# Designs tried in a protein design run: designed miniproteins, single chains, continued (2). Part 30

Each design is a single chain, and the fold is of that chain. pLDDT is the mean over its residues in the fold that is shown.

## One batch from the design tools (miniprotein)

Design m5075
Fold by ESMFold2-Fast:
Structure m5075 (fold): chain A 100 residues (1-100)
Amino acid sequence: VLLALLGLVLGALALLLALTGTDAGALLGGLLAALAGNLAANAVELNPGNLLAVLLGLLAGVLALLAGRIAVRNAETVAADFAGVAGAIAGIGAIFLALR
């Protein structure tokens, strides 16, 4: 449950940073989205029978995916673009695992 909550907080922060419209915000937002998605995926895998953990992991995964996509759109450097893509992939993975 703690990992799902951390994923939610980091996913929300990643989304806010990605929404700043800056390359630095895109880089940091993408990196935090990747971390949030990874934490969400682990929370779902460790607690597959816990509906609360699965729902929180799903929400964190959605936030990570949205943050990653927005980061990619605002990326001006290759590093920020890679971070955004990593965040989006991690979010998709967390959503997929939550829906199993």
Scores: mean pLDDT 69

Design m5076
Fold by ESMFold2-Fast:
Structure m5076 (fold): chain A 55 residues (1-55)
Amino acid sequence: MKVEVPDGATDEELIEQARKLAEELYPDASPGELEKKTNELLAEMVRQRRAREAA
């Protein structure tokens, strides 16, 4: 899954971005499913940020 991570983003900004993206990708999901998808996207964004900083 491709997610865009802003340079210098805080954890709060990543959570907001992940939640917005989850709502766009899974509009029919329940609130609990959206939370799970948001956490999955957030983990991916954090991983990408770390990889970018390590490169």
Scores: mean pLDDT 74

Design m5077
Fold by ESMFold2-Fast:
Structure m5077 (fold): chain A 89 residues (1-89)
Amino acid sequence: MERLRVLIAANSAVISAEQAEAMAAALEAAGAAAGLDTTVEVLLAEDEEALRAALAAALAATRGELLAEFEDRDAEGRLVAGAALVRET
């Protein structure tokens, strides 16, 4: 079975910890519905630099192949969230 880890780094100045946790739960449920063994890890950071650093550190600590990265930015160009999809080995 393919084991997937989703790393989500969320800007706590834009979204709450509760909103980030709800997003993680929704992604795990969607993965399960698709027949995937999916684990979601949520990281909170207070600004864009801290968010990028947290995501990079989590990626460096994760064993596997990076499949995709995604960034969500608002209309002002602020980083709201970053996500990475990893196939675990």
Scores: mean pLDDT 79

Design m5078
Fold by ESMFold2-Fast:
Structure m5078 (fold): chain A 68 residues (1-68)
Amino acid sequence: SADDEILKEIGELVQEAVDELNARGESLAAAELLKEVGKLMQQYKDGKISAEELLKKVKELVERVKKE
């Protein structure tokens, strides 16, 4: 489904960002990213946001965390 493709894209984005942060020794930033993604995933599972909105919010979160 379209949601399955979006969730796969989100997973790949998060994994790449976590790997990059950990490679730079920024394990705290990686942990914070995972916590915030977890909150957004819960909102999606609760039907509060769409998969497209989840992807948008995750992209914004990754950009913010990588700039810190």
Scores: mean pLDDT 86

Design m5079
Fold by ESMFold2-Fast:
Structure m5079 (fold): chain A 81 residues (1-81)
Amino acid sequence: MDALLAEIRAWLQARGHSAAVAEAIAETIRRHAPSPEEMELLARALELLEAQDDEALARVLPRATSFEELLVALAELLREE
């Protein structure tokens, strides 16, 4: 798990997202231990976000108290594009 979370943090930072946003996403994943199918959905959602959406993503993340809420929040952010 830790190696995967480090990879997710590195991937987000490589796309221009802040370390704080990357860590918040990684901690949400770690807490909820998502299934492989849920990880695939999350990866697809993250691929649709642009690097400059860092502030928008940071505003949305605090609203998500569960992994399901995180997926819903990411979907809402993508719809606002």
Scores: mean pLDDT 58

Design m5080
Fold by ESMFold2-Fast:
Structure m5080 (fold): chain A 93 residues (1-93)
Amino acid sequence: SLSEEELKKLEEIAKKIEKLVEEYAKKKGLSEEEKQLIEQVAVALLAVKLGLISEEEFEESLKKLAEELGLSEEKVEEILKIAKEIVEKALKE
C-alpha cells in the first residue's frame, strides 16, 4: 500500500494527467477507450517515476495489456510516446 503522503501527491499529479489526456483526446478526436488506455499507461508511468513499481513490472504489464487488447507494437509505441509526454508535462507544472 502507498503511504498517505505518496497517495496525496499521486492523486494531484493524476488529476493533471486526466486533464492533459482529456485535452489531447478532444484535439485528436480519440474514442473514450483510447483516452482511457492513454490515461492508464500515463498513471502507470508516473508510478514507475515515483518508485512504486519497477520499470520491468511496467513493461511486463504493458506487454500483457497489448496482447489482451490485440494492439500492434506500433500502436503500443505511439501510446507510450503520448503517455510519456503527458507525464513529463504534468510533472513540470
Scores: mean pLDDT 80

Design m5081
Fold by ESMFold2-Fast:
Structure m5081 (fold): chain A 95 residues (1-95)
Amino acid sequence: SVEEELRKFLEMLSKDGDGKLTKEEVDQYFSEEDDENKRYSLKKLIEKYMPDVKEEDLTPERVRELYPDNLEARLVYILYKIKKSDKPVTFEELL
């Protein structure tokens, strides 16, 4: 399922295996693994993968409703949520 693929992705990003992610862990991972993602504005990714929702209206419930089986849209939402958080975000909050 999309939820299983998302959980696997979160487990890969979590360096300490604590079931939480920080924006620093996400930034470090993309800095080391995928240089292209560093060149994309998060706003542009939202516009590309979630065109049916405004950034200001992004909630976990709305994203699940509009994009239940869209892995790319769900991943962009996860990145958005982590980037906007000033504290570690749990896997359950991201899913």
Scores: mean pLDDT 70

Design m5082
Fold by ESMFold2-Fast:
Order: sequence, then C-alpha cells, then structure tokens
Structure m5082 (fold): chain A 60 residues (1-60)
Amino acid sequence: SEELKKIAEEVAKKTGVDPQKAYAAILAIERYPDATPEQIAAFTGVSVEAAELAKELVKK
C-alpha cells in the first residue's frame, strides 16, 4: 500500500538503509508479525535498528 511505502521511506531516511530493503522489511513484518527485529534484519538485509523502527511505525 502507499502508506507502507511512506513508512519504508521514513525508515530509510532515519537509518540510512536502502529504501527497497526497508520496504521488504515492512512486508516481512506484515507477513511475520511475531518475528524479532533480528530475524527481520537477517531476512531483508536491513540493520536491526531499521527493523525495530519499522516494527514501531507499522503498529501505528
């Protein structure tokens, strides 16, 4: 969705990760809501910090 893309852009801006990887992290969080930030980082190649921020923003 457009809202998820905006969240991905925010994560990319704040953490310096690739926007496309940030978007993949958000999709992984949607698919695996119980996954840890460390698991999301491992699956998508974003930092753990980026995965944590993405999880917080998706919950809002």
Scores: mean pLDDT 83

Design m5083
Fold by ESMFold2-Fast:
Structure m5083 (fold): chain A 70 residues (1-70)
Amino acid sequence: AKDLEVLEELLKKVEAAPNKEEAIAIIKETIENNDFSEEVKKKLEEILKLPDKEKIISRLRVLILVLRRE
């Protein structure tokens, strides 16, 4: 799916980000520049509220795995 490809590229960018603030900025820009489904947008907004970069990466990986099965 188109959303899946965008999220996989997002994960690579987030993993490469030097800190949490940059990772959050990348995710926010990706949400604003892509027409994600409401379900995906809601999951990404939940990910933005996580306390550290490692949890953000982990939850983003889970979202990608779930979408690969749908």
Scores: mean pLDDT 82

Design m5084
Fold by ESMFold2-Fast:
Structure m5084 (fold): chain A 97 residues (1-97)
Amino acid sequence: PTEEEINEAIALIYIGIGNWLLKQGRYDDAIEAYEKAIEVALPYSPKVAAQAYTNLGKAYYKKGDYEKAISWYEKALQLDPTNEEAKKLLEEVKKKK
C-alpha cells in the first residue's frame, strides 16, 4: 500500500469512529474524530476529506448549529462537487433557515 492508501484507510477509520459517536449523541467527540479524519485525508484524498466535512456538518446540525452545518457542507462540495450526500444535506438545512 502507498502512503496515500494508508492515510485514506486511517481517515475512513476516524470517519467510522465519528459516525458511531454521533449515533451515541456524543456530538463533540464525533466532531473531534471527523477533524482527525480531515487532517489525515486532506493532503491525499479530497473525496474522503469531503466525506468527513459532510459528516462534520451533520454533527453541527445535530447540535442545532445550522450556520456551521451549511459552512461544512459547502466546504465538502468545494472539495468534491459530486458528493450527492452533501448536496442533499445542504438543501435540507437551507429549508430550516
Scores: mean pLDDT 86

Design m5085
Fold by ESMFold2-Fast:
Structure m5085 (fold): chain A 61 residues (1-61)
Amino acid sequence: MEIDDIEVEATLYLIQGVIAEKNGDLEEAAKYYRKAAELYRQSGQTEVAEDFEKKAEELEK
């Protein structure tokens, strides 16, 4: 398993989060953004992960 595979998967979850957010499904969007952030952390992209974790928290407020 390559780190690029994890980054691709993270991007797919991010896209799902954007789609959910545009549909007004903020709870689903937050879940997808959190999953994307988790995968970005696993790939060593900690700053990107922190940005999406903050976005998910903001959507849940």
Scores: mean pLDDT 80

Design m5086
Fold by ESMFold2-Fast:
Structure m5086 (fold): chain A 58 residues (1-58)
Amino acid sequence: MDLAQQSADTMLDAAKKIYDKKKKEGDASTPEEAKKLNKEAEERVKQYQRAADDLLSG
């Protein structure tokens, strides 16, 4: 099924695009900060994956 995982993946992809846009404009602080935020988003997605796996497991 993977409905929850699909949502998590969508959120991660959306976050990446938003951060990439800010970096592309060159007005979103430093690229390092944008990259760090992206990593934090990935960590959050991992938590969603665990929750989704637990739900799917029953």
Scores: mean pLDDT 65

Design m5087
Fold by ESMFold2-Fast:
Structure m5087 (fold): chain A 62 residues (1-62)
Amino acid sequence: SKKLEEVKEQARKEVEEGLPELKERLGIDEETAEKIKKAVMEGIEKGDIEEGVAKAVDILEE
């Protein structure tokens, strides 16, 4: 649906723009930040953002 695509696009934009700030705030390295970004982006792409976020949280807790 059009609204779903808009939500996905907004979510991708927020991840791209928010990740550098989140990285600095959490004190994680660039490699970890890239893995988190990839996990969330893959979740958005597949239409399963909850799975992407869960995977990102698992990466962050390592």
Scores: mean pLDDT 74

Design m5088
Fold by ESMFold2-Fast:
Structure m5088 (fold): chain A 75 residues (1-75)
Amino acid sequence: SLEELVKRAREIFKELMEMFAKKAKGEPVDMEKVRELQEELGRLLKEIEKIDPEKARELVEEMEKEGAQLAEELK
């Protein structure tokens, strides 16, 4: 259960990062799909936090670092 939630959250986050990278390169991106994925990721992170707050914190910190790295590369 927890492992499946974490795996799904990581998969969604990777897909979002790929979509943001495509948009930065001027490639067409489905912004409705981006919104749906962001909402699903938020729900998954809340469920993970209810089960294991430390794991949720680790995931958020990992995602923030990866997002910051992507933002730096897109400058």
Scores: mean pLDDT 84

Design m5089
Fold by ESMFold2-Fast:
Structure m5089 (fold): chain A 61 residues (1-61)
Amino acid sequence: GEPAALVQGAQNLVKGMEAYRAGKYDEAAKYYEQAATLFEQAGVPLNADIARDKAAEAKAK
């Protein structure tokens, strides 16, 4: 495992959620995409897939 990547992935996911709630959909999508990349590096593909789905939802706004 890559513990730093897992923590950074979670941090970016939270930032994405905060941006989404604020109506900043472009920022939310960027944070979610960064989270997905970090979760892939951490070896947690399920979390990466969730982050990618959230990015797609943000881009659809």
Scores: mean pLDDT 86

Design m5090
Fold by ESMFold2-Fast:
Structure m5090 (fold): chain A 95 residues (1-95, ends at bonding distance)
Amino acid sequence: ADALIAAADLLAEKGLEDEANSVILYAALGMTLLDQGKVEEALEALEKALEIARRAAEELGDEELKEAVRRAEEAVRRAREAAAAGDAAAARAAG
């Protein structure tokens, strides 16, 4: 979650407030779904947050935002791996 929130903060700083809000909402939804044991739905929400952040980074051409997105991609990948191992708590911590 921290990596997605960091990407959202950078989006807001660069005037992309709607994208920042969408990333935060999908990240929060993903965390809530993980708490409910709905791992597959949670990963879909986290991937939506990541897709929005990645698209915005590419459109801006901003290297700092692209780095934040790469860190968020790694966090979502770790969450997916933890979820596949049946560890919803670790997935929540990673995403």
Scores: mean pLDDT 78

Design m5091
Fold by ESMFold2-Fast:
Parts: sequence; C-alpha cells; structure tokens
Structure m5091 (fold): chain A 86 residues (1-86)
Amino acid sequence: VEELEAALLEAIRARARAEGASDEEIDAGVARTRALLALLRAATSEATFAAFLEAALAAVEAGSGEALEAIAERYRDEFARALALA
C-alpha cells in the first residue's frame, strides 16, 4: 500500500511538471493529495484503499480525465466519509 501511494504521488508530480506547474505548485498539490489519502485510508478498509490507489495510479499515468471521473464516482461514499473526518 505504501509503495502504491508513493508511486501515485510521483505520477502526480511528474504529470504536473509535464503540464508546466512550478515546483511550489507541485509541492502544494502533492501535500494536499497526501492529506486526502490519509483521510481516505482512515475512512475505508486496506483492501478498498489499495484498489483505489491502483486505479488512481493507472488513470494518472494514462492522463485520462474520464478514468479519474469514473474513480471519483466509484469511491464517492468513501470520499464523503473521508471529508467527514476532516
């Protein structure tokens, strides 16, 4: 799980850099993503969290907005639970 999370954060960082984001913007975005992932991990099972990370990593690596939207819809209840923890 930790390796998948690290891979996802690196994929996000690489994508943002490729899109011309500044180092400051990338660092801020990664920090916000790490915080959200911590809340998601607390709000769900390890198996569900791992499945989410695998799907998210594949979508980010593919640069697929459609895949990211599908993931957001699929994990809507988990995200709602995570936000309640914040």
Scores: mean pLDDT 79

Design m5092
Fold by ESMFold2-Fast:
Structure m5092 (fold): chain A 63 residues (1-63)
Amino acid sequence: MEDIEKARQALEEGNYDEAVKYAEKAIEKNPDNPEAYRLLMRAYAKRGEVEKASEYAQKAIEN
């Protein structure tokens, strides 16, 4: 399964730490993928890390 799909599945399961891990791997493979940044934003938001979530939301817009 692709890292993006693993990150989505982890978010659906409530495993936000795993979602961050796989979304970060997706960015390492393709830094221009806005979907990976959106997944990181959602995962950090779910963890209550609002400032990090805002940073990744901005990166998703810029890509």
Scores: mean pLDDT 79

Design m5093
Fold by ESMFold2-Fast:
Structure m5093 (fold): chain A 88 residues (1-88)
Amino acid sequence: GLKELNEEEKEKLIKEIKELVIERLREAKESEELIKEAEEKLEKAKTISEITKILLELFKDGGQERAQLITATMLRMIGREIDAMLKL
């Protein structure tokens, strides 16, 4: 489980989560400007909580409800992919 990972393995997992976020944004056909902003902001993130805050900020101009829905949907999809990888 995630609690069994050492700090280096956790950092690697967070990096993979960031890459999955960018992939989901590209698949959703978001603007290249939004994707670039996401890449720059995500580079500084160290936790899932920080990634969540960045996603909420990226979509804030669409309104709070929309930002929450998009963020929740993306994290749910990413969580399923991570769960599948960890069960290998």
Scores: mean pLDDT 74

Design m5094
Fold by ESMFold2-Fast:
Structure m5094 (fold): chain A 68 residues (1-68)
Amino acid sequence: KEQEILDAASQVGAEVYRRALEAGLPRDEANRLAIRTAKLAMDLGEKIGVEEAVKKAREWADQEIARR
């Protein structure tokens, strides 16, 4: 359970980091966004399950990138 959540959070964080860089964010901002997304996935994963947590974290990251 914990390892599954950690692996999923790491994966979505890496995905968001890559997408943020593609959107033109500086490396430090992309890294910060990726860390925040991974943390959100971890926090939610314990409450609502891994699949839904990753979906919510990805949606949040998409909104943050769009606001820039």
Scores: mean pLDDT 82

Design m5095
Fold by ESMFold2-Fast:
Structure m5095 (fold): chain A 62 residues (1-62)
Amino acid sequence: SAAAAEAKAKEARDLAEQKLEQMNEYTRKMGENPEDASKYSKKAADLFQQALALQGQAEKLK
């Protein structure tokens, strides 16, 4: 049903937002700890890809 699809889409969007907030936190840490920038950059990139996948999942739900 449309309601069930919308509920799943909302769950995916909410998770994507959480991943983007975590990504922003690691991006901030890159500036604060340049020696660990590569490590934080990789974590931020992984979180961004997870957020994109969740957003894509939400868009595919009907």
Scores: mean pLDDT 83

Design m5097
Fold by ESMFold2-Fast:
Structure m5097 (fold): chain A 55 residues (1-55)
Amino acid sequence: MSKGEARGLVGLLSQMSPEQLRELADATTDPQIREALLALADGDTDKAFELLTKH
């Protein structure tokens, strides 16, 4: 996705609790998005942004 789209998504998802992010990751079949959600749950927004921009 575009850098703007990834930044917007990271900003939205960072408002969710780590537990909610992990539940969303478990529901995701896409490995890149799953890893990005788990990175956000761990507080690593830079890694999440990188994973989303490479998708």
Scores: mean pLDDT 79

Design m5099
Fold by ESMFold2-Fast:
Structure m5099 (fold): chain A 91 residues (1-91)
Amino acid sequence: EVAERLLAIAEEVEELAKEEKDPEVRAELLAAAEALRKAARAAEAGDVATAAAYATAAAILLSTAALLSKDPELREKIKELAKRALEAMES
């Protein structure tokens, strides 16, 4: 279920944001989580185009957070979440 997958990713991103000490990285993670929650709501409503747009926006925001992060372990985790957000829109 696309909506459940997007919501699970949003919750994981929110947990990373809660632990993040860099306010700039945290802001990008929170923005990505919000975009993922909007994508999940659109998917639940059957609006595939809007869900794909928000999932793509979330992946871009996550990529920005990864670029800003000085922690290589966190950077790889964020990249994995960006990939999962895009893959969640696949059948």
Scores: mean pLDDT 85

Design m5100
Fold by ESMFold2-Fast:
Structure m5100 (fold): chain A 77 residues (1-77)
Amino acid sequence: MEERREKRIAETKELLKTSKVPDEIQELYLEITRLEFEANEKIIELYKQGKFDEAAKVATEAQRKLDELRRKIGKLA
């Protein structure tokens, strides 16, 4: 899990560096990547505990935060 997260973040950073993306947009993309991993890990943990309602709530909250970050990128791009 940790290796995959670190690899994904490193790949995202390299892509953004190569693409000459502005630093403010780079930070937003890295936040999206981190949030996706954190939300997925928490959802899996809750499913293992049989807490499906809590997992659904976490998924909904994560989706809302991801949409807000994507909106910020859209305003800057």
Scores: mean pLDDT 77

Design m5101
Fold by ESMFold2-Fast:
Structure m5101 (fold): chain A 108 residues (1-108)
Amino acid sequence: SAELAAAFREAAIDASRAKPKTPLEQVKLFLEKLAERLGMTVDELLDYLAEHAGEDPVATSLLQFLAVALGREELADEIYAAFQAGDVEKTRELARKAADIIREELKK
């Protein structure tokens, strides 16, 4: 998705410029800026990314990146492996798990 990729780039730049103090603060700020650019809430954005995982490489890569940023490297590797295998259903299952974990971390 060209729109998602462009919004991602701009959100990453905005988050970087704000100089967040922790990985969690960086993820929160990044998701807030990305959701704002797409006209969504953060919760709606996480649902959108999970729903489109496996078919949209940008949505899949964003969830993988967020999993790594929150210290969930094993989950990120599983998402990558399923996506590379062309297993859309498994990729989407893992993406929903990642979205749920991100939601829980954002409550801290």
Scores: mean pLDDT 83

Design m5102
Fold by ESMFold2-Fast:
Structure m5102 (fold): chain A 96 residues (1-96)
Amino acid sequence: EEAEKRIPPLIAGLTDPDPAVRAAAFRGLTEILSSLPPEKARELLEKYRDQLKPPIIAGLTDPDPAVRQAALALLSAIEIYDPEFAKELIEEVKKR
């Protein structure tokens, strides 16, 4: 699927040394999810759950405030399509 082809490079961007690249990658994922029909957004989140969980948790606790804001925007989009995944991400951040 076309949207799925864009996910792996965006996931790589989530852990880039440059905070501007990390923030852009979080925004890119948010835009993709928001542009998809709800069923396809849910399918992407289910397919890439294990790959997305660690970098999203890191982004929510990132030293750069722009990265944290971009990660929060992605979390808000995830909550719309997969509220249980969003809850899991929030609980993992609380443990830190």
Scores: mean pLDDT 83

Design m5103
Fold by ESMFold2-Fast:
Structure m5103 (fold): chain A 64 residues (1-64)
Amino acid sequence: MAEELREEAERLRRKAEEYRAKAEELFATAKTEEERLEAELLDGMAALLEGMAGWFERKAEELE
């Protein structure tokens, strides 16, 4: 149970890291407003995934 929640949290953190890295690259290379909006969207998605990972980590702690 707790292991499954920790595995899900790790998976979400990995995806968040991927999205954040992509957002940072887009922010660094953005030449147009559209590219900046894409970077902002990816950054927002990374924040959401990090929040979900934290929720799963907290639930895993409750089971231990």
Scores: mean pLDDT 82

Design m5104
Fold by ESMFold2-Fast:
Structure m5104 (fold): chain A 59 residues (1-59)
Amino acid sequence: SDVERAIKAMKELGITDITDEAIEKAVQLAKEKFSGKPPARIIGALGQLAKENNGKLKP
């Protein structure tokens, strides 16, 4: 799935603690703020969330 591809990309960047809440928020942000192919949009949204949380996707 697009979500699984995005999670794999984030883990390759060293972000391993990805919560279901972060995934849901990233999917929502990808629809609202990001354009392009679905996996790239979700990766962009996860990257924004990581930046806002000092590189972590778990609060």
Scores: mean pLDDT 68

Design m5105
Fold by ESMFold2-Fast:
Structure m5105 (fold): chain A 109 residues (1-109)
Amino acid sequence: SVDEALGRIQAAGDRIARIVEEARATLSPEGVAKLDEALEKVKPYLIKAFKAAMDGNEDEARKYFDEAIEVLEKARKEATDPKLQEALDRLIESVREIGEALVELAKAK
């Protein structure tokens, strides 16, 4: 259902917020800057994916979601700090959960 899909998106969003907060507490200032850069690059794709899902456009939701994941995976490959690598791995997992919920949302429309 739409409500169940939205609930899953909200839960995954809350998880991302906690991951970011925990990472900010443990990363160097340079690590925080790199995390923020990755999040700012991902944000417009996630917004576009959500809008596409709300419009019932499964193909566009998948496309923008895949672009968001590609941005995070590139940031992960470029990361040399193990703490930043761990934070990015957790973010990728949580964003993948959002993607599955966005596809369910699109199908429920």
Scores: mean pLDDT 85

Design m5106
Fold by ESMFold2-Fast:
Structure m5106 (fold): chain A 93 residues (1-93)
Amino acid sequence: EKMEKIIELAKEAAATPDPAKTVELGDEIVKLIEELKLDEEQLKEIAKEIEEVYLKAMIKKGEEALKKEPSEERKKVLEELKKKLEEIEKEKE
């Protein structure tokens, strides 16, 4: 049940256009994970789902930032985030 809340918060972070809210939701997710005292396997599973959702949110935020102020460093970070998301999706197969 608490794991479902973590995933729900992560999805809300991915859906919100507000970068400040994304950070706040991320902090709540971390706190809930710590409270659950998950074993190593459970921690890896939940971390993978959170990472996937968080990567999607970071990509969206980075794309908006690039439209406002172009930056080669931010473009490289976005490429890395997109590649990492692809790897996570492939690993699920």
Scores: mean pLDDT 73

Design m5107
Fold by ESMFold2-Fast:
Structure m5107 (fold): chain A 78 residues (1-78)
Amino acid sequence: KKVEELEKKANELQKKADEAISKGDYRTAAELYRQAAELYREASKIYVYEKNFDKAKEYQRKAVEWERRALILERKAA
């Protein structure tokens, strides 16, 4: 339940970020991608608590991927 809520929020943030990119607002898009990454980190921690280490690793990788995308956008904003 909590992981599903986190994924829904992350998807909403990603849609808002894509809209910001379409407007050339790379700074806002980067911030939204970082917020999405944080939600994936929270999901990973929930899976660690549940001892589902495969899912925890998967969600940690997603968090890192969105952080990398945010960094690229931050460089474009500068």
Scores: mean pLDDT 86

Design m5108
Fold by ESMFold2-Fast:
Structure m5108 (fold): chain A 87 residues (1-87)
Amino acid sequence: AEELLERAEELLERAERLLAEMKRTKDPEEVRRLAEEARELLEEAIRLAREAMRVSEGELLLRAIGLILRGIGLEFELELLVRRAEE
C-alpha cells in the first residue's frame, strides 16, 4: 500500500511539472502534447491511489483519498489549461 502511494505521489509531481510547463508555453501544439502526457500520468496516479485505497486502513486510507482528490483537481486544472490554449 505505501509503495503504491509513493508511486502515485511521484506521478502527481511529474504531472504538476507538466502543467507548469503548459502555463509557460503559448504554443497550442506544445500545450496539446504536454496535456496528453499529463493526462496519462494523472490517470495512472489516480488508478494507483484507488488500488492503494482498496488495501489500506486508517492513516494510509486517508492518504490514498487525499491523493485521489489531488489527482482529480489536477485533471480539472489540465482541462482548463487546454481550453485556454484552444481559444
Scores: mean pLDDT 84

Design m5109
Fold by ESMFold2-Fast:
Structure m5109 (fold): chain A 59 residues (1-59)
Amino acid sequence: MSKEAVEKAKKLLEEKAADPAIRELIAQAREDADKMGLDEDTKLLMQANVVQAHLARHR
């Protein structure tokens, strides 16, 4: 995975964390990824994917 993709994921998560519903999704995705022993970059991408899916459903 490119470092740029991880940076973009991090920015998305920081921006969307203001929404309590999205914040809960981020927290759960992080916990699930952590339990699976995924690396930090993969955890960030998993969290961003969950947020993107939620936003697509909302629009």
Scores: mean pLDDT 77

Design m5110
Fold by ESMFold2-Fast:
Structure m5110 (fold): chain A 55 residues (1-55)
Amino acid sequence: MSEAEVVGRAAEADLRAAGVSAEEARRIGQKMTAAGTAEAAGKVGREALRELGLV
């Protein structure tokens, strides 16, 4: 399991806890995993949070 995958899975759980739907949270987690590095995954996650109005 890559570092990006670990970060993506953690973000999926956090997004669901914040009230994001399971489908959207999974999709965002998959995009983060696909980014390939923890740094790139973090950027994808932050942009998704801004789009959802959570940051």
Scores: mean pLDDT 77

